# Designed miniproteins, single chains, continued (2): the designs that were tried, part 97

Each design is a single chain, and the fold is of that chain. pLDDT is the mean over its residues in the fold that is shown.

## One batch from the design tools (miniprotein)

Design m7362
Fold by ESMFold2-Fast:
Structure m7362 (fold): chain A 84 residues (1-84)
Amino acid sequence: LTGEQIQALIVLEEAKRLVEAAPTVEEAKAAAVALIDRFLANNPELSEEIRALLRDLRARIEAAKTKAEIVAAIEAAMAEIRSL
């Protein structure tokens, strides 16, 4: 894995932890989206491929109706990043 893949995976593992710990779906979404937005803002040199995956993940999290859907979206994004 590249350094940017490792950093993205660390951030997504943290997002998953925050989602699982959140008492409501709305708090889970807010925590995960804020973490992804902060990572994208702090890492402007990320490849367009990783940036596109994270933006897609952000949209999927916003559309999710359950915490399980948010976790599944994060796990799918992590699998895609590992496959790059």
Scores: mean pLDDT 88

Design m7363
Fold by ESMFold2-Fast:
Structure m7363 (fold): chain A 91 residues (1-91)
Amino acid sequence: DPPRLSDEEAARKAAELAKKGIEYLEKGDIEKAIEYLREGGYAIALSSLRDPRLQEASEYLGLGIDYAEKGDIEKAKEYAEKGLKAAEEAA
């Protein structure tokens, strides 16, 4: 199927959502943090799925969600920040 977002649009949207997710992790609002990180992953899913930096961003955002759900906020932030960096490099 054709992508619904360009890779640049998906990258930009994922970066903005990852920034919000990280902000909510820092505030201790874990439920909102997971919501924003998940939305970032969904933005990437609407891309071509061929850019390795977007694939890397998706994997790191997924790990950030997993660690946040386990209560490991330091690792959740580490992986969310890696996902943000990959998304920014793809934009």
Scores: mean pLDDT 86

Design m7364
Fold by ESMFold2-Fast:
Structure m7364 (fold): chain A 97 residues (1-97)
Amino acid sequence: MKEEIEEAIERAEKAILELDKEELEEALKKLTELSKKYPNLVDIAIAELAFKLSFKIPEEKQEEALKMLKEIAEKIGGAAELLYQEFEAALAVKKLL
């Protein structure tokens, strides 16, 4: 189960960096299902992903990545909504530093 969370997180990271909306939606649906059984583990993994992405994502991709995450969050909620909120917050904090 931890391995499934790690795999889904890696898929989500790659999809965001590549701006692959369909792959991102699939990965976030999987994380949302996993959060029903392991909410604390998924929440921690998503927060860590959001922080990592705030440093790895090129500035030119940030707006489109946030837009994709917002659209997926509005469609499926769950892990997608949490990742959107955490990532938006991480980018806002980074801008102030």
Scores: mean pLDDT 85

Design m7365
Fold by ESMFold2-Fast:
Structure m7365 (fold): chain A 100 residues (1-100)
Amino acid sequence: SLKDELLAILEEMYRRVKELIEKKAPAEKIEQVIREGMHRMVELVEKHAPDNEEYRAWIEELGRRAGEILELVNQKKYEEALEKLEEMYRESSERIRAVP
């Protein structure tokens, strides 16, 4: 299902970003992983649910949260970035499962 594919991409992005933050990788590398994951999710939503406002809102909120994480990484606030990443993954996973 679309939800299962989006959840799989989100989980992959979460795991890759978590590893990079834990090893204090450059912000540019973390940004690249986020951009790749976000692009795949946007493409999937545009292909399968282009008129669904709930999926669009979910993507927009996910992008906003990813931006906050990147800002924390740029400030070398790695522990806060990890906390925000965990929150993003938990809440975004719950929200997408609730979409009809």
Scores: mean pLDDT 88

Design m7366
Fold by ESMFold2-Fast:
Order: C-alpha cells, then structure tokens, then sequence
Structure m7366 (fold): chain A 88 residues (1-88)
C-alpha cells in the first residue's frame, strides 16, 4: 500500500511539473495544479509518519524544481518542508 501511495504522489508531482512547464500562466492549468496539490495532501495523510516525511521531501523537491522559478513560491515550499521536518 505505501509503495502505491508513494508512486501516486510522484505521479502527481510529475503532472504538476508538466503543467508548470507548458502553461504556468494559464488559469485552467493553475486550477488543475491546485486540484493535484489537494490530491497530494490526501495521499500524504494516508502514509505512515516516516514514509510521509520521505514522500513529502521527494514531492516538494520535484515541485520546486519546476514551479519554484518565482522566489516567493520557492521560499514558501522550502518553509513548508522545513516546518514539516521540525514537527516530527
């Protein structure tokens, strides 16, 4: 089960990366990216705490690589990852 959830999380990250590359300013693509983010949050909630940390780190890295071109968005992603690690 954990492996399936982790694979799903990576699939969601890849789809968000694709949307960010193809149409970062497209309102429809932005809405789709938000849907994917919400789904990713649900998947993360279903993982064990240790697996959640590993999966979140990988997911956050992938999203930041493609979508974090804007300094504000990258800073928020970095802060969220740091906060998640600190909460464990």
Amino acid sequence: MTEELRRRLLELAEEQDRLAEEAPEDPEAQERARELSKEAARVLAALDEADRLAAYEEYARRVMERRGAAPEERAEADAALAAYRAAL
Scores: mean pLDDT 67

Design m7367
Fold by ESMFold2-Fast:
Structure m7367 (fold): chain A 90 residues (1-90)
Amino acid sequence: MERAEEAAKKAKEYAEKIEKLVKEGGKVEEVREEAKKVVELSKDMTPEDQLEIADRLAKAANLAYQKGDEESAFELEEAAGALYRNAKEQ
């Protein structure tokens, strides 16, 4: 449980960074790097936390699409999908 709590805390911090990068028009490479960190942490998270973070990444992907950043949107959709799949396997 303590490991899952720490992983969720770190994933939320990276999700906040991703949300800020998308809002401010950050580089695709930066979005990809932060999304990768969230996916790596997801295997240590509870299904509830995985679904919460997946929803946040999906919303960030939608915002990226609205801003015309298709590459960041695809990276975030891929990461959200990975989190959703991990939640289903537990």
Scores: mean pLDDT 84

Design m7368
Fold by ESMFold2-Fast:
Structure m7368 (fold): chain A 62 residues (1-62)
Amino acid sequence: SGEEAVEKAKEAIEAGNTRDAIIHINAAFSAGRVEEAKELLEKLVEKDPRAKAALQSLEFSS
């Protein structure tokens, strides 16, 4: 389901749903899609800087 999590995260980012994007990015990290999840989180931070705190938390878990 890691691929599905990445796809859903992309959809949430495009739709402007920051909360849903964070949930799916976290799911992608948990599934081992670390590089894709980091790229998606970086794109999310560009649109919503408040997501930067989530990036810091996920870096400690990887």
Scores: mean pLDDT 75

Design m7369
Fold by ESMFold2-Fast:
Structure m7369 (fold): chain A 67 residues (1-67)
Amino acid sequence: EELEKAVEEVRKATDELIQAMRAGDSDALAKATAELIKSIGKLRELDPEVADRLVEEVTRRLQEAAA
């Protein structure tokens, strides 16, 4: 349950960050970036392997959104 919730939090934070990037809102971007870092940190404490895989997914999605 905790691991599943942490994965969901990282995915939600990634969605928020992508929205902020597309909007060009620097305040929203800073806030979304902080939330993403926090969510990844929590996930790493629960399961480092899952965190590493999800960071790869997040990085790919952010690169796609920036293109």
Scores: mean pLDDT 83

Design m7370
Fold by ESMFold2-Fast:
Structure m7370 (fold): chain A 73 residues (1-73)
Amino acid sequence: LSEAQLKEAEAGMHVIAAAVYERLKDYESAIEHYEKAIEYLKEAKRLDPSKADLLDGQIKALEKKIEELKKKL
């Protein structure tokens, strides 16, 4: 795996963790994991700019998810 692919995998693991916390209605922990996923996706984008459009779409979706979860706090 490339370094960029490893960062994408790390982001994916944080998305899974966030989804579990969201199901438990632990929105604070869910937000923290979605924020970590965004950090890893931004690093993946820096390492592989050819995926910028795809990764930007994923980042935007997660940012929107965080905003919706913050309304529940």
Scores: mean pLDDT 89

Design m7371
Fold by ESMFold2-Fast:
Structure m7371 (fold): chain A 85 residues (1-85)
Amino acid sequence: MKLIKSAKEAVEVLPKKAREALEKGDFETAIGYLAEMVLVGRIVGEKEAPQKAIELANEGLEKAPPEYQEDFRAVIATANAALKL
């Protein structure tokens, strides 16, 4: 039951929070939300959340200073791995 609710939140709520964090320049918070979206995809086999995480991480790479770029690339890599499960 909790995993089903988490999957729905990862598709509906977490992308909005991640985008807001990116718009504010809060890259650490954005990375945290994206990592949660990827984790939900990995645990329940849900594909929409990892796909949205890749889209938002690509936006993060365009906006983020160099110190956060590896973290956004890690999100993209782990999200792509989750989509292959």
Scores: mean pLDDT 78

Design m7372
Fold by ESMFold2-Fast:
Structure m7372 (fold): chain A 85 residues (1-85)
Amino acid sequence: SLEDLIKRVNELKEEALKKIKEAKTPEEINKIVDETYKQLDKIIDEGVKTLSQEDLDKLLSVVHSALLTIDGEKRKKLDELLKKS
């Protein structure tokens, strides 16, 4: 359902944010982000196959918001780590 897919997106986002905050190297951050994006792509693929266009648009909006949040935390954490070298 749309609700189940949105829940999965939000759970992936929260886990990614936690892992990024705990990461100690740029390589760890890149790995976390890459794996999270792959999992988000799988959720989108599921949505494309199972949802109406209206519900898919809602899912994509939630995914877009999650990507912006993850990207923001990634940039912030990378800046912090690079300034310590």
Scores: mean pLDDT 86

Design m7373
Fold by ESMFold2-Fast:
Structure m7373 (fold): chain A 84 residues (1-84)
Amino acid sequence: LDKQREAARKAIEEREKRGEFKVLEESYDPATGTYKRKTEAVDLEGKKIEVEETSDASGNRKIKTKITDPEGNVIEKEEEVPLP
């Protein structure tokens, strides 16, 4: 079970590294210093994952994730990502 979980995580990382997700929108607002990116990917279970990332001039980041399963159920969540 742990090896299957690790393999799935590495497969997702490999797909991201290969650019197997689609960038829908990328913009920067110089008036506010706000950077915004929207991406779309499909995971190993066939779920559609849409991610909207917003960064301000201070480096604060917010990530909004929308997950649509193959049955059409939608789950949305919003996370604030701390700086490293």
Scores: mean pLDDT 69

Design m7374
Fold by ESMFold2-Fast:
Structure m7374 (fold): chain A 95 residues (1-95)
Amino acid sequence: AVSTVTLKGEEISVSGSSSFKVTDEDGNSKVLKPGETLKVKKGSLVGVTPTDATKDYTVTVKSESGSESSETLKVGESVILDTGRKEKITVTFKW
């Protein structure tokens, strides 16, 4: 599956085929389905984890300024997003 999570300002949005669990710094979690958005606290760290991944997944994090990184995460591992960033962040998940 290929799905994208986008952070722009205080808003997280999901696109593609998969749902994602978004966890805030207080440990509260919400599941976002494709096409849904969630407003998060600015300047906080949030964890993003695909809820339907049955195997390890490749994550590509790209910023609007052009920085890009890729890694492989195990099932249940989260990508940590910094909501204090002033640029759009796009995270692509593939498994």
Scores: mean pLDDT 80

Design m7375
Fold by ESMFold2-Fast:
Structure m7375 (fold): chain A 83 residues (1-83)
Amino acid sequence: ELDKEIALAVAIITLSVALLGYRRGAPKEEVIRLVRHAADLLEKYGLTEAAEIFRDAAERIEQGEDPEKVLEEALSRLSELAN
């Protein structure tokens, strides 16, 4: 499923970029925006469980949790899903 594979790859890259950006001084609102955009992409291609991981991460960051910790946990959850 090439379209789903590309969507998942783009979402994972986006999450990694968001994490790196935050560590380099990007504001939380930009991180949340990128993560939500990736979640929307995953949902569009029917990757509902992966989209939930991204939406949960964005919501937790919005509610004041540490973005670095949340994004690292999201990457771990995606790794488990990819097994």
Scores: mean pLDDT 81

Design m7376
Fold by ESMFold2-Fast:
Structure m7376 (fold): chain A 66 residues (1-66)
Amino acid sequence: MVEERAEKLVAEVEEKAELSEEERRYVRYLALLLEKLKAGEEVTIDFELPDSLSVKLGDVLKPPAA
């Protein structure tokens, strides 16, 4: 379920960083791309992430602390 997985990723990012509506839309796009990559499909990204979202995603998706 693509929508559920996109919303789950948005919720996970929002728990650690506040997202604008534009940033949530980018996170949903990333969730779709991740699902396609997991399925072994080729994906292309032709959009640029805002600097603020890039920082937030770096902190949330790959934290240095575990």
Scores: mean pLDDT 65

Design m7377
Fold by ESMFold2-Fast:
Structure m7377 (fold): chain A 68 residues (1-68)
Amino acid sequence: SMEDNIRKFLESLANSTLARARARGLSDAEARALVAQVLDRVRDYIEKHAPEYAEIARKVTDELLAEL
């Protein structure tokens, strides 16, 4: 489903952002902050341009940020 695709995309984005931040030598705190910033921007973009998916994007980003 599109909801599953959005979830998988956001999970992959969070994981790849975290891995790239760590590879750049950022601290765990800095890496987590970067992931939070990236997810927040993507959520805001979805809410503005595809509001029909805003609820699932918010839910998934909230869940991912809670795991950081």
Scores: mean pLDDT 85

Design m7378
Fold by ESMFold2-Fast:
Structure m7378 (fold): chain A 65 residues (1-65)
Amino acid sequence: SSELATQLLQAAADGDLARVEALLAQVRSDEEKRRILPLVLYAAEQAGNEALVALVRAELARLEE
């Protein structure tokens, strides 16, 4: 949902790793994940949070399987 996407982007911008993990678990479809995760990755990279960047990259890799 658009609200969930907004919450994910905000959590990523805040560098809140635990909240990003919890919100990603709520994303209903792989198609929604494929759309939002690149934006979450961008937000994580801009925040400079290496652990969060690693988490988002791992989730993207899982979707390519």
Scores: mean pLDDT 82

Design m7379
Fold by ESMFold2-Fast:
Structure m7379 (fold): chain A 86 residues (1-86)
Amino acid sequence: MEEERKELEEVLEELGASEEARRLVEELFERLLEGKATEEDLRLGARMLALMLGRDLSAEIEAMDLPELQELGRRLEAELRARIEA
């Protein structure tokens, strides 16, 4: 959990994300892990992750339900991490 959060911060820093964006992503990620995030928080987090990967998935994300948003979030996070490894 905490290691995953730190790894995400390092990835965001390497991609040149701003300190404000990094802080917001960390907050959303922590709320998501605690199961306290709202649907809007999950949608915002997924959109931010997609934008960091150079994709606008706003229309798809708006049409998704909560389980689909959680799965997309996990996939986007994994893809972002893989981008650093590649």
Scores: mean pLDDT 66

Design m7380
Fold by ESMFold2-Fast:
Structure m7380 (fold): chain A 78 residues (1-78)
Amino acid sequence: SILELLEKKLEENKERLERLLGDPSISEEEKERLRELLERVEEAIERFKKTKTPLDLTVAGLELAGLEQELRIVEKRI
């Protein structure tokens, strides 16, 4: 289902952020940005668990797209 795909994408982004945070070649300044992104992903996962309306799905999809874009920007700087 679309809900399952969104949940999977959020979990994949969380795992990617955790891997980057464990990388010793990444600066502490960039790691602070990664920690902020991880917190936002965790908040999105919690929100997704609580409500499953069509509006909530649209919001979750937009949040995921924004998080993925931010992650790509950070990865380009690293």
Scores: mean pLDDT 76

Design m7381
Fold by ESMFold2-Fast:
Structure m7381 (fold): chain A 61 residues (1-61)
Amino acid sequence: MDELLAEAIKKFDIDGNGVLTGEEVKLAKRTMGLPVKDDGVFDEAFRAALREKLAKYGLPE
């Protein structure tokens, strides 16, 4: 998976199974104040918001 998806899993993987489901993506989008019109798809808005969070909190070192 890509870097952004891995970070999203760490932060929003409610089940803790290393997989981000569509329901978890929808919840993550609502938590970040993004519009949820699809079925929990990684779109450009979600990726942009996640990049912003990574810039704010830094890399996991």
Scores: mean pLDDT 66

Design m7382
Fold by ESMFold2-Fast:
Structure m7382 (fold): chain A 99 residues (1-99)
Amino acid sequence: MVSDAQGLAAAYGVPVVRVDAGAGTTVTEFEARGRRYTLTVTVTATSATFVLRNEDGEVTQTVTITGLTAGVATPYAAPLLDADGTPVAVLAGTVTPAA
C-alpha cells in the first residue's frame, strides 16, 4: 500500500520504519545509511514518547505526543533524523494507550 510516509521515504532514499505500539515500552531496531538505530516508544495513559538512538549511543531525536485517548489508536508519521539533521528513516504507525 503506497502511503504518504512511503512517498516521503522514497524521496529521501530512506526506509519506512513501521511501529504500532500499545501501552508500555516497544523497542525497534533498524539500519539506515550503513548505521544501526534503536527506536524506543513508551506509551502512557495520555502520551507517547519516541526516543531515537544511533549506534554511538547518542539520543538524536525525542518526540512526545500528548492528548492520547485510552483505547484509541492514534496515527502518526514523522521523519527520523540523525544528530546532524540527516534523514535516516520515515516513521509511521499507531500508538494506542490501554483502555
Scores: mean pLDDT 77

Design m7383
Fold by ESMFold2-Fast:
Structure m7383 (fold): chain A 85 residues (1-85)
Amino acid sequence: MEKAIEEAIKWLEEYFGVELTDEQKEAIRKVVEAGDGAALTLTINGERYVLVTRYDKENKILTLHVYKVLPDGKLEKVAEFKIKL
């Protein structure tokens, strides 16, 4: 699990091109540890994003879905990251 959390944080920092705050890293830890169906809202450079986790127990794959919150409040999927546990 710790390796999956570290991989998720590193990928998000690389994807957004930012260093995440300690508070954001802790929130991501909780979402990854919760596994399937967890969600987290992040604000990066003034833009709102929703992260959603999905866990495939049979294949031991955790998928992190990244949605951007559009001005009308709709969610647009912008990225996906898969971690093999």
Scores: mean pLDDT 84

Design m7384
Fold by ESMFold2-Fast:
Structure m7384 (fold): chain A 80 residues (1-80)
Amino acid sequence: SELEKALEETRRIIREILKVADELEKKGALEEARELILRAVGLELQLIAAEWEKSLEEAERVVEEAKRLLEEGKEKLKEI
């Protein structure tokens, strides 16, 4: 249950990251958008590994990384 919550929270945050990347692309910040997308894909792979291993600790680590990446993306969007 706790693992499922962490997985769902992370997937929700990744969707928000991809929305920020889309806005960056619309503003012409193609390099920043591409980097954000690639890092989000990396997080999804880490999340799949955490789910495979049934590791709550790893899933929670990925949640925190996803939160940081979303904040970073939002800051980049403000600079445009």
Scores: mean pLDDT 87

Design m7385
Fold by ESMFold2-Fast:
Structure m7385 (fold): chain A 83 residues (1-83)
Amino acid sequence: MKKREELLKEVEKLAEEIKKLAKELVKLGYDQLEVSIKLFRTMALVEDARLAYEKGEDPEELEKIKKELEEIKKELEEKKKKL
């Protein structure tokens, strides 16, 4: 139980970091459509994580979602470095 709760909190924290990074990228003149697509995917993944948590799914499902969010964050960070 505690591990799933911790993973959900990590997922939510990653989503907030992605939102902040996305806002910074838009301010720097990066493509707003590409940022919006990544934000939509981030929101969908957070909802999936919440549903997995509520259904009592294995921690592996939450870890998979966390990994996908980490990949989105990495892509946005790489875009910011090239600006």
Scores: mean pLDDT 81

Design m7386
Fold by ESMFold2-Fast:
Structure m7386 (fold): chain A 68 residues (1-68)
Amino acid sequence: SRVDQLTETVLQALDDIAEAYKDLPREEQVEIQRRVVDHILNYWRTTRGASDEEVQEIRRKLEEYIES
């Protein structure tokens, strides 16, 4: 689905962020990852017309990944 495809795209971006900031404390990495998620989802919502429900579902999946 569109939600699954976008989720996978953001997960890849989060992996890249984790590698770039691997020398930072985990809590700081998590904060950076959350800010990146917020930025991407806001951009997608305003540019591609994502619904609030799609944004909430993607956020939930990404938060589970970040906290794992």
Scores: mean pLDDT 77

Design m7387
Fold by ESMFold2-Fast:
Structure m7387 (fold): chain A 90 residues (1-90)
Amino acid sequence: STALNTILDRIDTLLSNPSLDSTLKRHLSNLRSALVTDYAFLSETEQETLLTKVETALQAVEASSPNAELLLLDADVYIGVLTIKRVVLG
């Protein structure tokens, strides 16, 4: 997906910033890994919801928002729960 590739490139740009908080880098790295391994297995509706959550989180990181970590965690938890559901119930 071109939308996913654009998001991955944006995450990579943020990760290349030496001044970015180490906790935010950890959450971005975790989210990036989950997107690479699990995004393709999501339904279209789940992908749309996830991309909206990721977009909101990345905007918060770029704006140095105090909510950035929580929004990254929200996106990571969302894909994580769907992955657990797929491997346990599928």
Scores: mean pLDDT 89

Design m7388
Fold by ESMFold2-Fast:
Order: sequence, then C-alpha cells, then structure tokens
Structure m7388 (fold): chain A 60 residues (1-60)
Amino acid sequence: MAELEARLAAVVARLEAAGRTDAAAGVRRHFADLVAQKDYDSAQRFIDHVERWVAERLPA
C-alpha cells in the first residue's frame, strides 16, 4: 500500500501541476473507493493506467 500511495501522490502532483485539478481530485477519490472496497488489484491497475495516461498526455 505505501508504494501505491506514493505513486498516487506523484500522479496527483503531475495532474495538479498541469492544471488538471478536477482530474486529480477524481483520481484521488476513485483510488480511495477501490481501497475502501479492499480491491487492491484494481487499485494497482488503476494507478498503472493513470500513470500511462499522464506519461502520454502531459509534458515531462
């Protein structure tokens, strides 16, 4: 979990830096919902997908 939380924080920071504050809030909320359901596999896949999206769509 600590690794996924760190990855979430990094992705959220990149979204916020790009002015995508609503997207950052949505990502944070969806991750929290998956964790509340104890669906850690889906939480990991979600972070993987968001990281890929950020790498493709936002500047380095």
Scores: mean pLDDT 81

Design m7389
Fold by ESMFold2-Fast:
Structure m7389 (fold): chain A 95 residues (1-95)
Amino acid sequence: SQAVAQLQQARDYLQQAYAQITNASARRNIIQAIIYINRAIIAIQNGDIATAISYLQQALSYLQQAYSQITNPQARAQIQQAIDYVQQAIAILQS
């Protein structure tokens, strides 16, 4: 699905951001975001769109926390790309 494709892109950017940072709290927040993105993908595949949106909103909260904890401009850009892809996935699921 289009939403799943957007979420796969988000995960790729988060893996790149994780490799660029050493801040333990930000790294934990990125891992939590990936966990919720993975749960959202499973929910989408099961047709549970409301649960998927809820998981993606949780993922966004963790990504916003990670973004605020880092100063590395490359990692911040990668997290922002992931946020954009997650927001696009939510928009597709709400359409």
Scores: mean pLDDT 93

Design m7390
Fold by ESMFold2-Fast:
Structure m7390 (fold): chain A 75 residues (1-75)
Amino acid sequence: SAENEKKKKEFEKAVEEELERLGIDREKFRAILAGIGNEDLSEEEKRKIAKALTEAAKKTGILPEQAEREYEKFL
């Protein structure tokens, strides 16, 4: 459980950093995590989120195809 908690925090931090790099601010990312305004996401914003999840997965050793499932666990 401690190892899983560390991996979760590392992945969350990597996602946040990648989204910030792609121009999605931390406040918007936190709203997305809280399930607020997900239906208002543009196709471009969805692509940026997918890219951030993929890059975070590569950085933390999670397989890219598993990144979406790991993201869902945060919600």
Scores: mean pLDDT 66

Design m7391
Fold by ESMFold2-Fast:
Structure m7391 (fold): chain A 93 residues (1-93)
Amino acid sequence: VNYSPLKLRIAELASFAAMLSWLSEDPKAKEHLRKAAELLQKAVESEDVEEQRRLLEEALEEIRKAIEESEDPTVKRTAERLAEQVEELIEEL
């Protein structure tokens, strides 16, 4: 894989969000996680640090909405960990 270390980490989080969306039974949580995965994938494709930051912040907001809408404790807890990892990436930019 010919990604920078940052892009590789964002790509891993995009895959994680997509997988969590697939596993979620709650339609609202599923949709927010799907949007988060799309935003994270756009961040991987961006060459602009400011655009990457904005896309990561938008993805974080969608993940937080998924946490609020989910009735599944496992999905909620896993999404909280995903949110923490996205927040860490934003701080490293």
Scores: mean pLDDT 84

Design m7392
Fold by ESMFold2-Fast:
Structure m7392 (fold): chain A 61 residues (1-61)
Amino acid sequence: MSDEEARRRAEERGQRYARLRSKHMDDAEAVRQQALADGQSDLDANAAQSAYLADAIRAER
């Protein structure tokens, strides 16, 4: 019982995260493209995108 509840909660968290990520992905991709346009590396651009997504998802809590 508890293991099934834990699994279900993990799946629900995953689904929520995926929806929030999808909701903010276009804006996050714009951040990444701007970083690339500014001459930043792919690593730095990806880091900027990830930071933006993390902040946006945190704000939804």
Scores: mean pLDDT 79

Design m7393
Fold by ESMFold2-Fast:
Structure m7393 (fold): chain A 80 residues (1-80)
Amino acid sequence: SALDRRQIREFLRATGREDLSAAELAERLGVSRQTIADALNGKEVSEETLERFRELTGVEDPRYFLIDVGVEELREAVLG
């Protein structure tokens, strides 16, 4: 599944990191800016990229950042 741009922005806002750009996010994850751009534009994201999101953000389920998961259920787990 692709990364959900809105879910990423909501997470960053809730955690006080709303000023992070896609380029800064790519650098912190250790992936190319193209990898982040492709994922945010609807391309499939790799398991490796999801694992890096889990490590960087501390979320238990990195599927929170994907467009095909229930946002209400994961919002409580990630932000609560």
Scores: mean pLDDT 62

Design m7394
Fold by ESMFold2-Fast:
Formats: C-alpha cells, structure tokens, sequence
Structure m7394 (fold): chain A 76 residues (1-76)
C-alpha cells in the first residue's frame, strides 16, 4: 500500500470514530489531523506517522474511559 493511500485510510478511520468520542477528544483529534495534513504537505512522513500514533492513543484512551490530558500535545 502506498504511503499516501495509508495516510488517507488513517484519516478516514479517525474521522469515522469522531462521533463516538467526547467533544474535547474530537477537538484534540481534529487539531492533530490538521498537523498531520501540514506534515503531509511538507513531505514529512515521519511526523505524519508520529501524529497518527498520537491520534490512535487518544482514541484508545477515550474508548477505555481514560480522561484526556490536554498537556499531552505533540511537540514539533
């Protein structure tokens, strides 16, 4: 699978899960999706991977009932 195809799949998956998250988690995931798009525009696939992992962590914690810690922003 191409990197672009993989990234599009990741965005689609994250977007499909947004309605099941809290408003705070939705906002945080949308902020990370924007950063992911910025990295993609720059051809920085390593940052894209890092951001995607952060999104998955947020979704996983939300699904497990863990509170969102807004201090856990991605350092770029």
Amino acid sequence: MSEEERIEKAIETAKSLLPSLSEEAQKLVEEYLEKMREALKKGDYESVEKIFKAILTIITREKNGAPIDFSEKIEI
Scores: mean pLDDT 70

Design m7395
Fold by ESMFold2-Fast:
Structure m7395 (fold): chain A 93 residues (1-93)
Amino acid sequence: NIEEDLKRQAESIKEAIRGTAAEAVAETDPVKRANLSVAHDLLGAMAILAGDKEAVRVAAESHRQLADAEEQRGNTEDAKIHRRRAELYEKAA
């Protein structure tokens, strides 16, 4: 059933967004953290492409968490990028 498959994939993408953001927040290696941030951005883009408003809202919340983590590390420019993306995702939701 296509509807059941789409529902399962929608839940999977929300979990992937949350999990990738949590890993990026906890990651101390800047290269690995950058790769996790790219993966998070790709998942957010997939949510927009799929028209999944709930997953887009989850991506917005995750970007706020990433912004707070980067600000605490002193990475002001990365924090600004994540805050801007959160605002864009909230408007797209």
Scores: mean pLDDT 84

Design m7396
Fold by ESMFold2-Fast:
Structure m7396 (fold): chain A 120 residues (1-120)
Amino acid sequence: MFSDLPEEKQKEAKKVIALSALLMYFGYEATGDEKYREMALKLVTILQNMDKIPAEELEELVKKIKEALKLEDIIEQQEALLKLEPYIDEILKKYNIKVDEKKAEELLKKLKENIDEYEK
């Protein structure tokens, strides 16, 4: 479970997932394309439910997100993150995590207000 990870890995996982959610939401604001908003809400939902996911699967998810975030172009980062949607959907289904749209939107707004906490 997430709480079984070392504190530094917990901090990294939260930061990486939060940044990926913000990048997806930025894609939505830039394009108006609902696929970016849906992905942002899914990523935020994972962030809210990390304790329901085994440590090994969270480490693999963080690894996949970090590979996308290594791309220099923000559009390429966003496209790479969108390609992770089937993997994210599998995690949500496997651990019976439902997207609560209102709670996810509220957390996403809080992440935007505190972006400095997640960039550093």
Scores: mean pLDDT 82

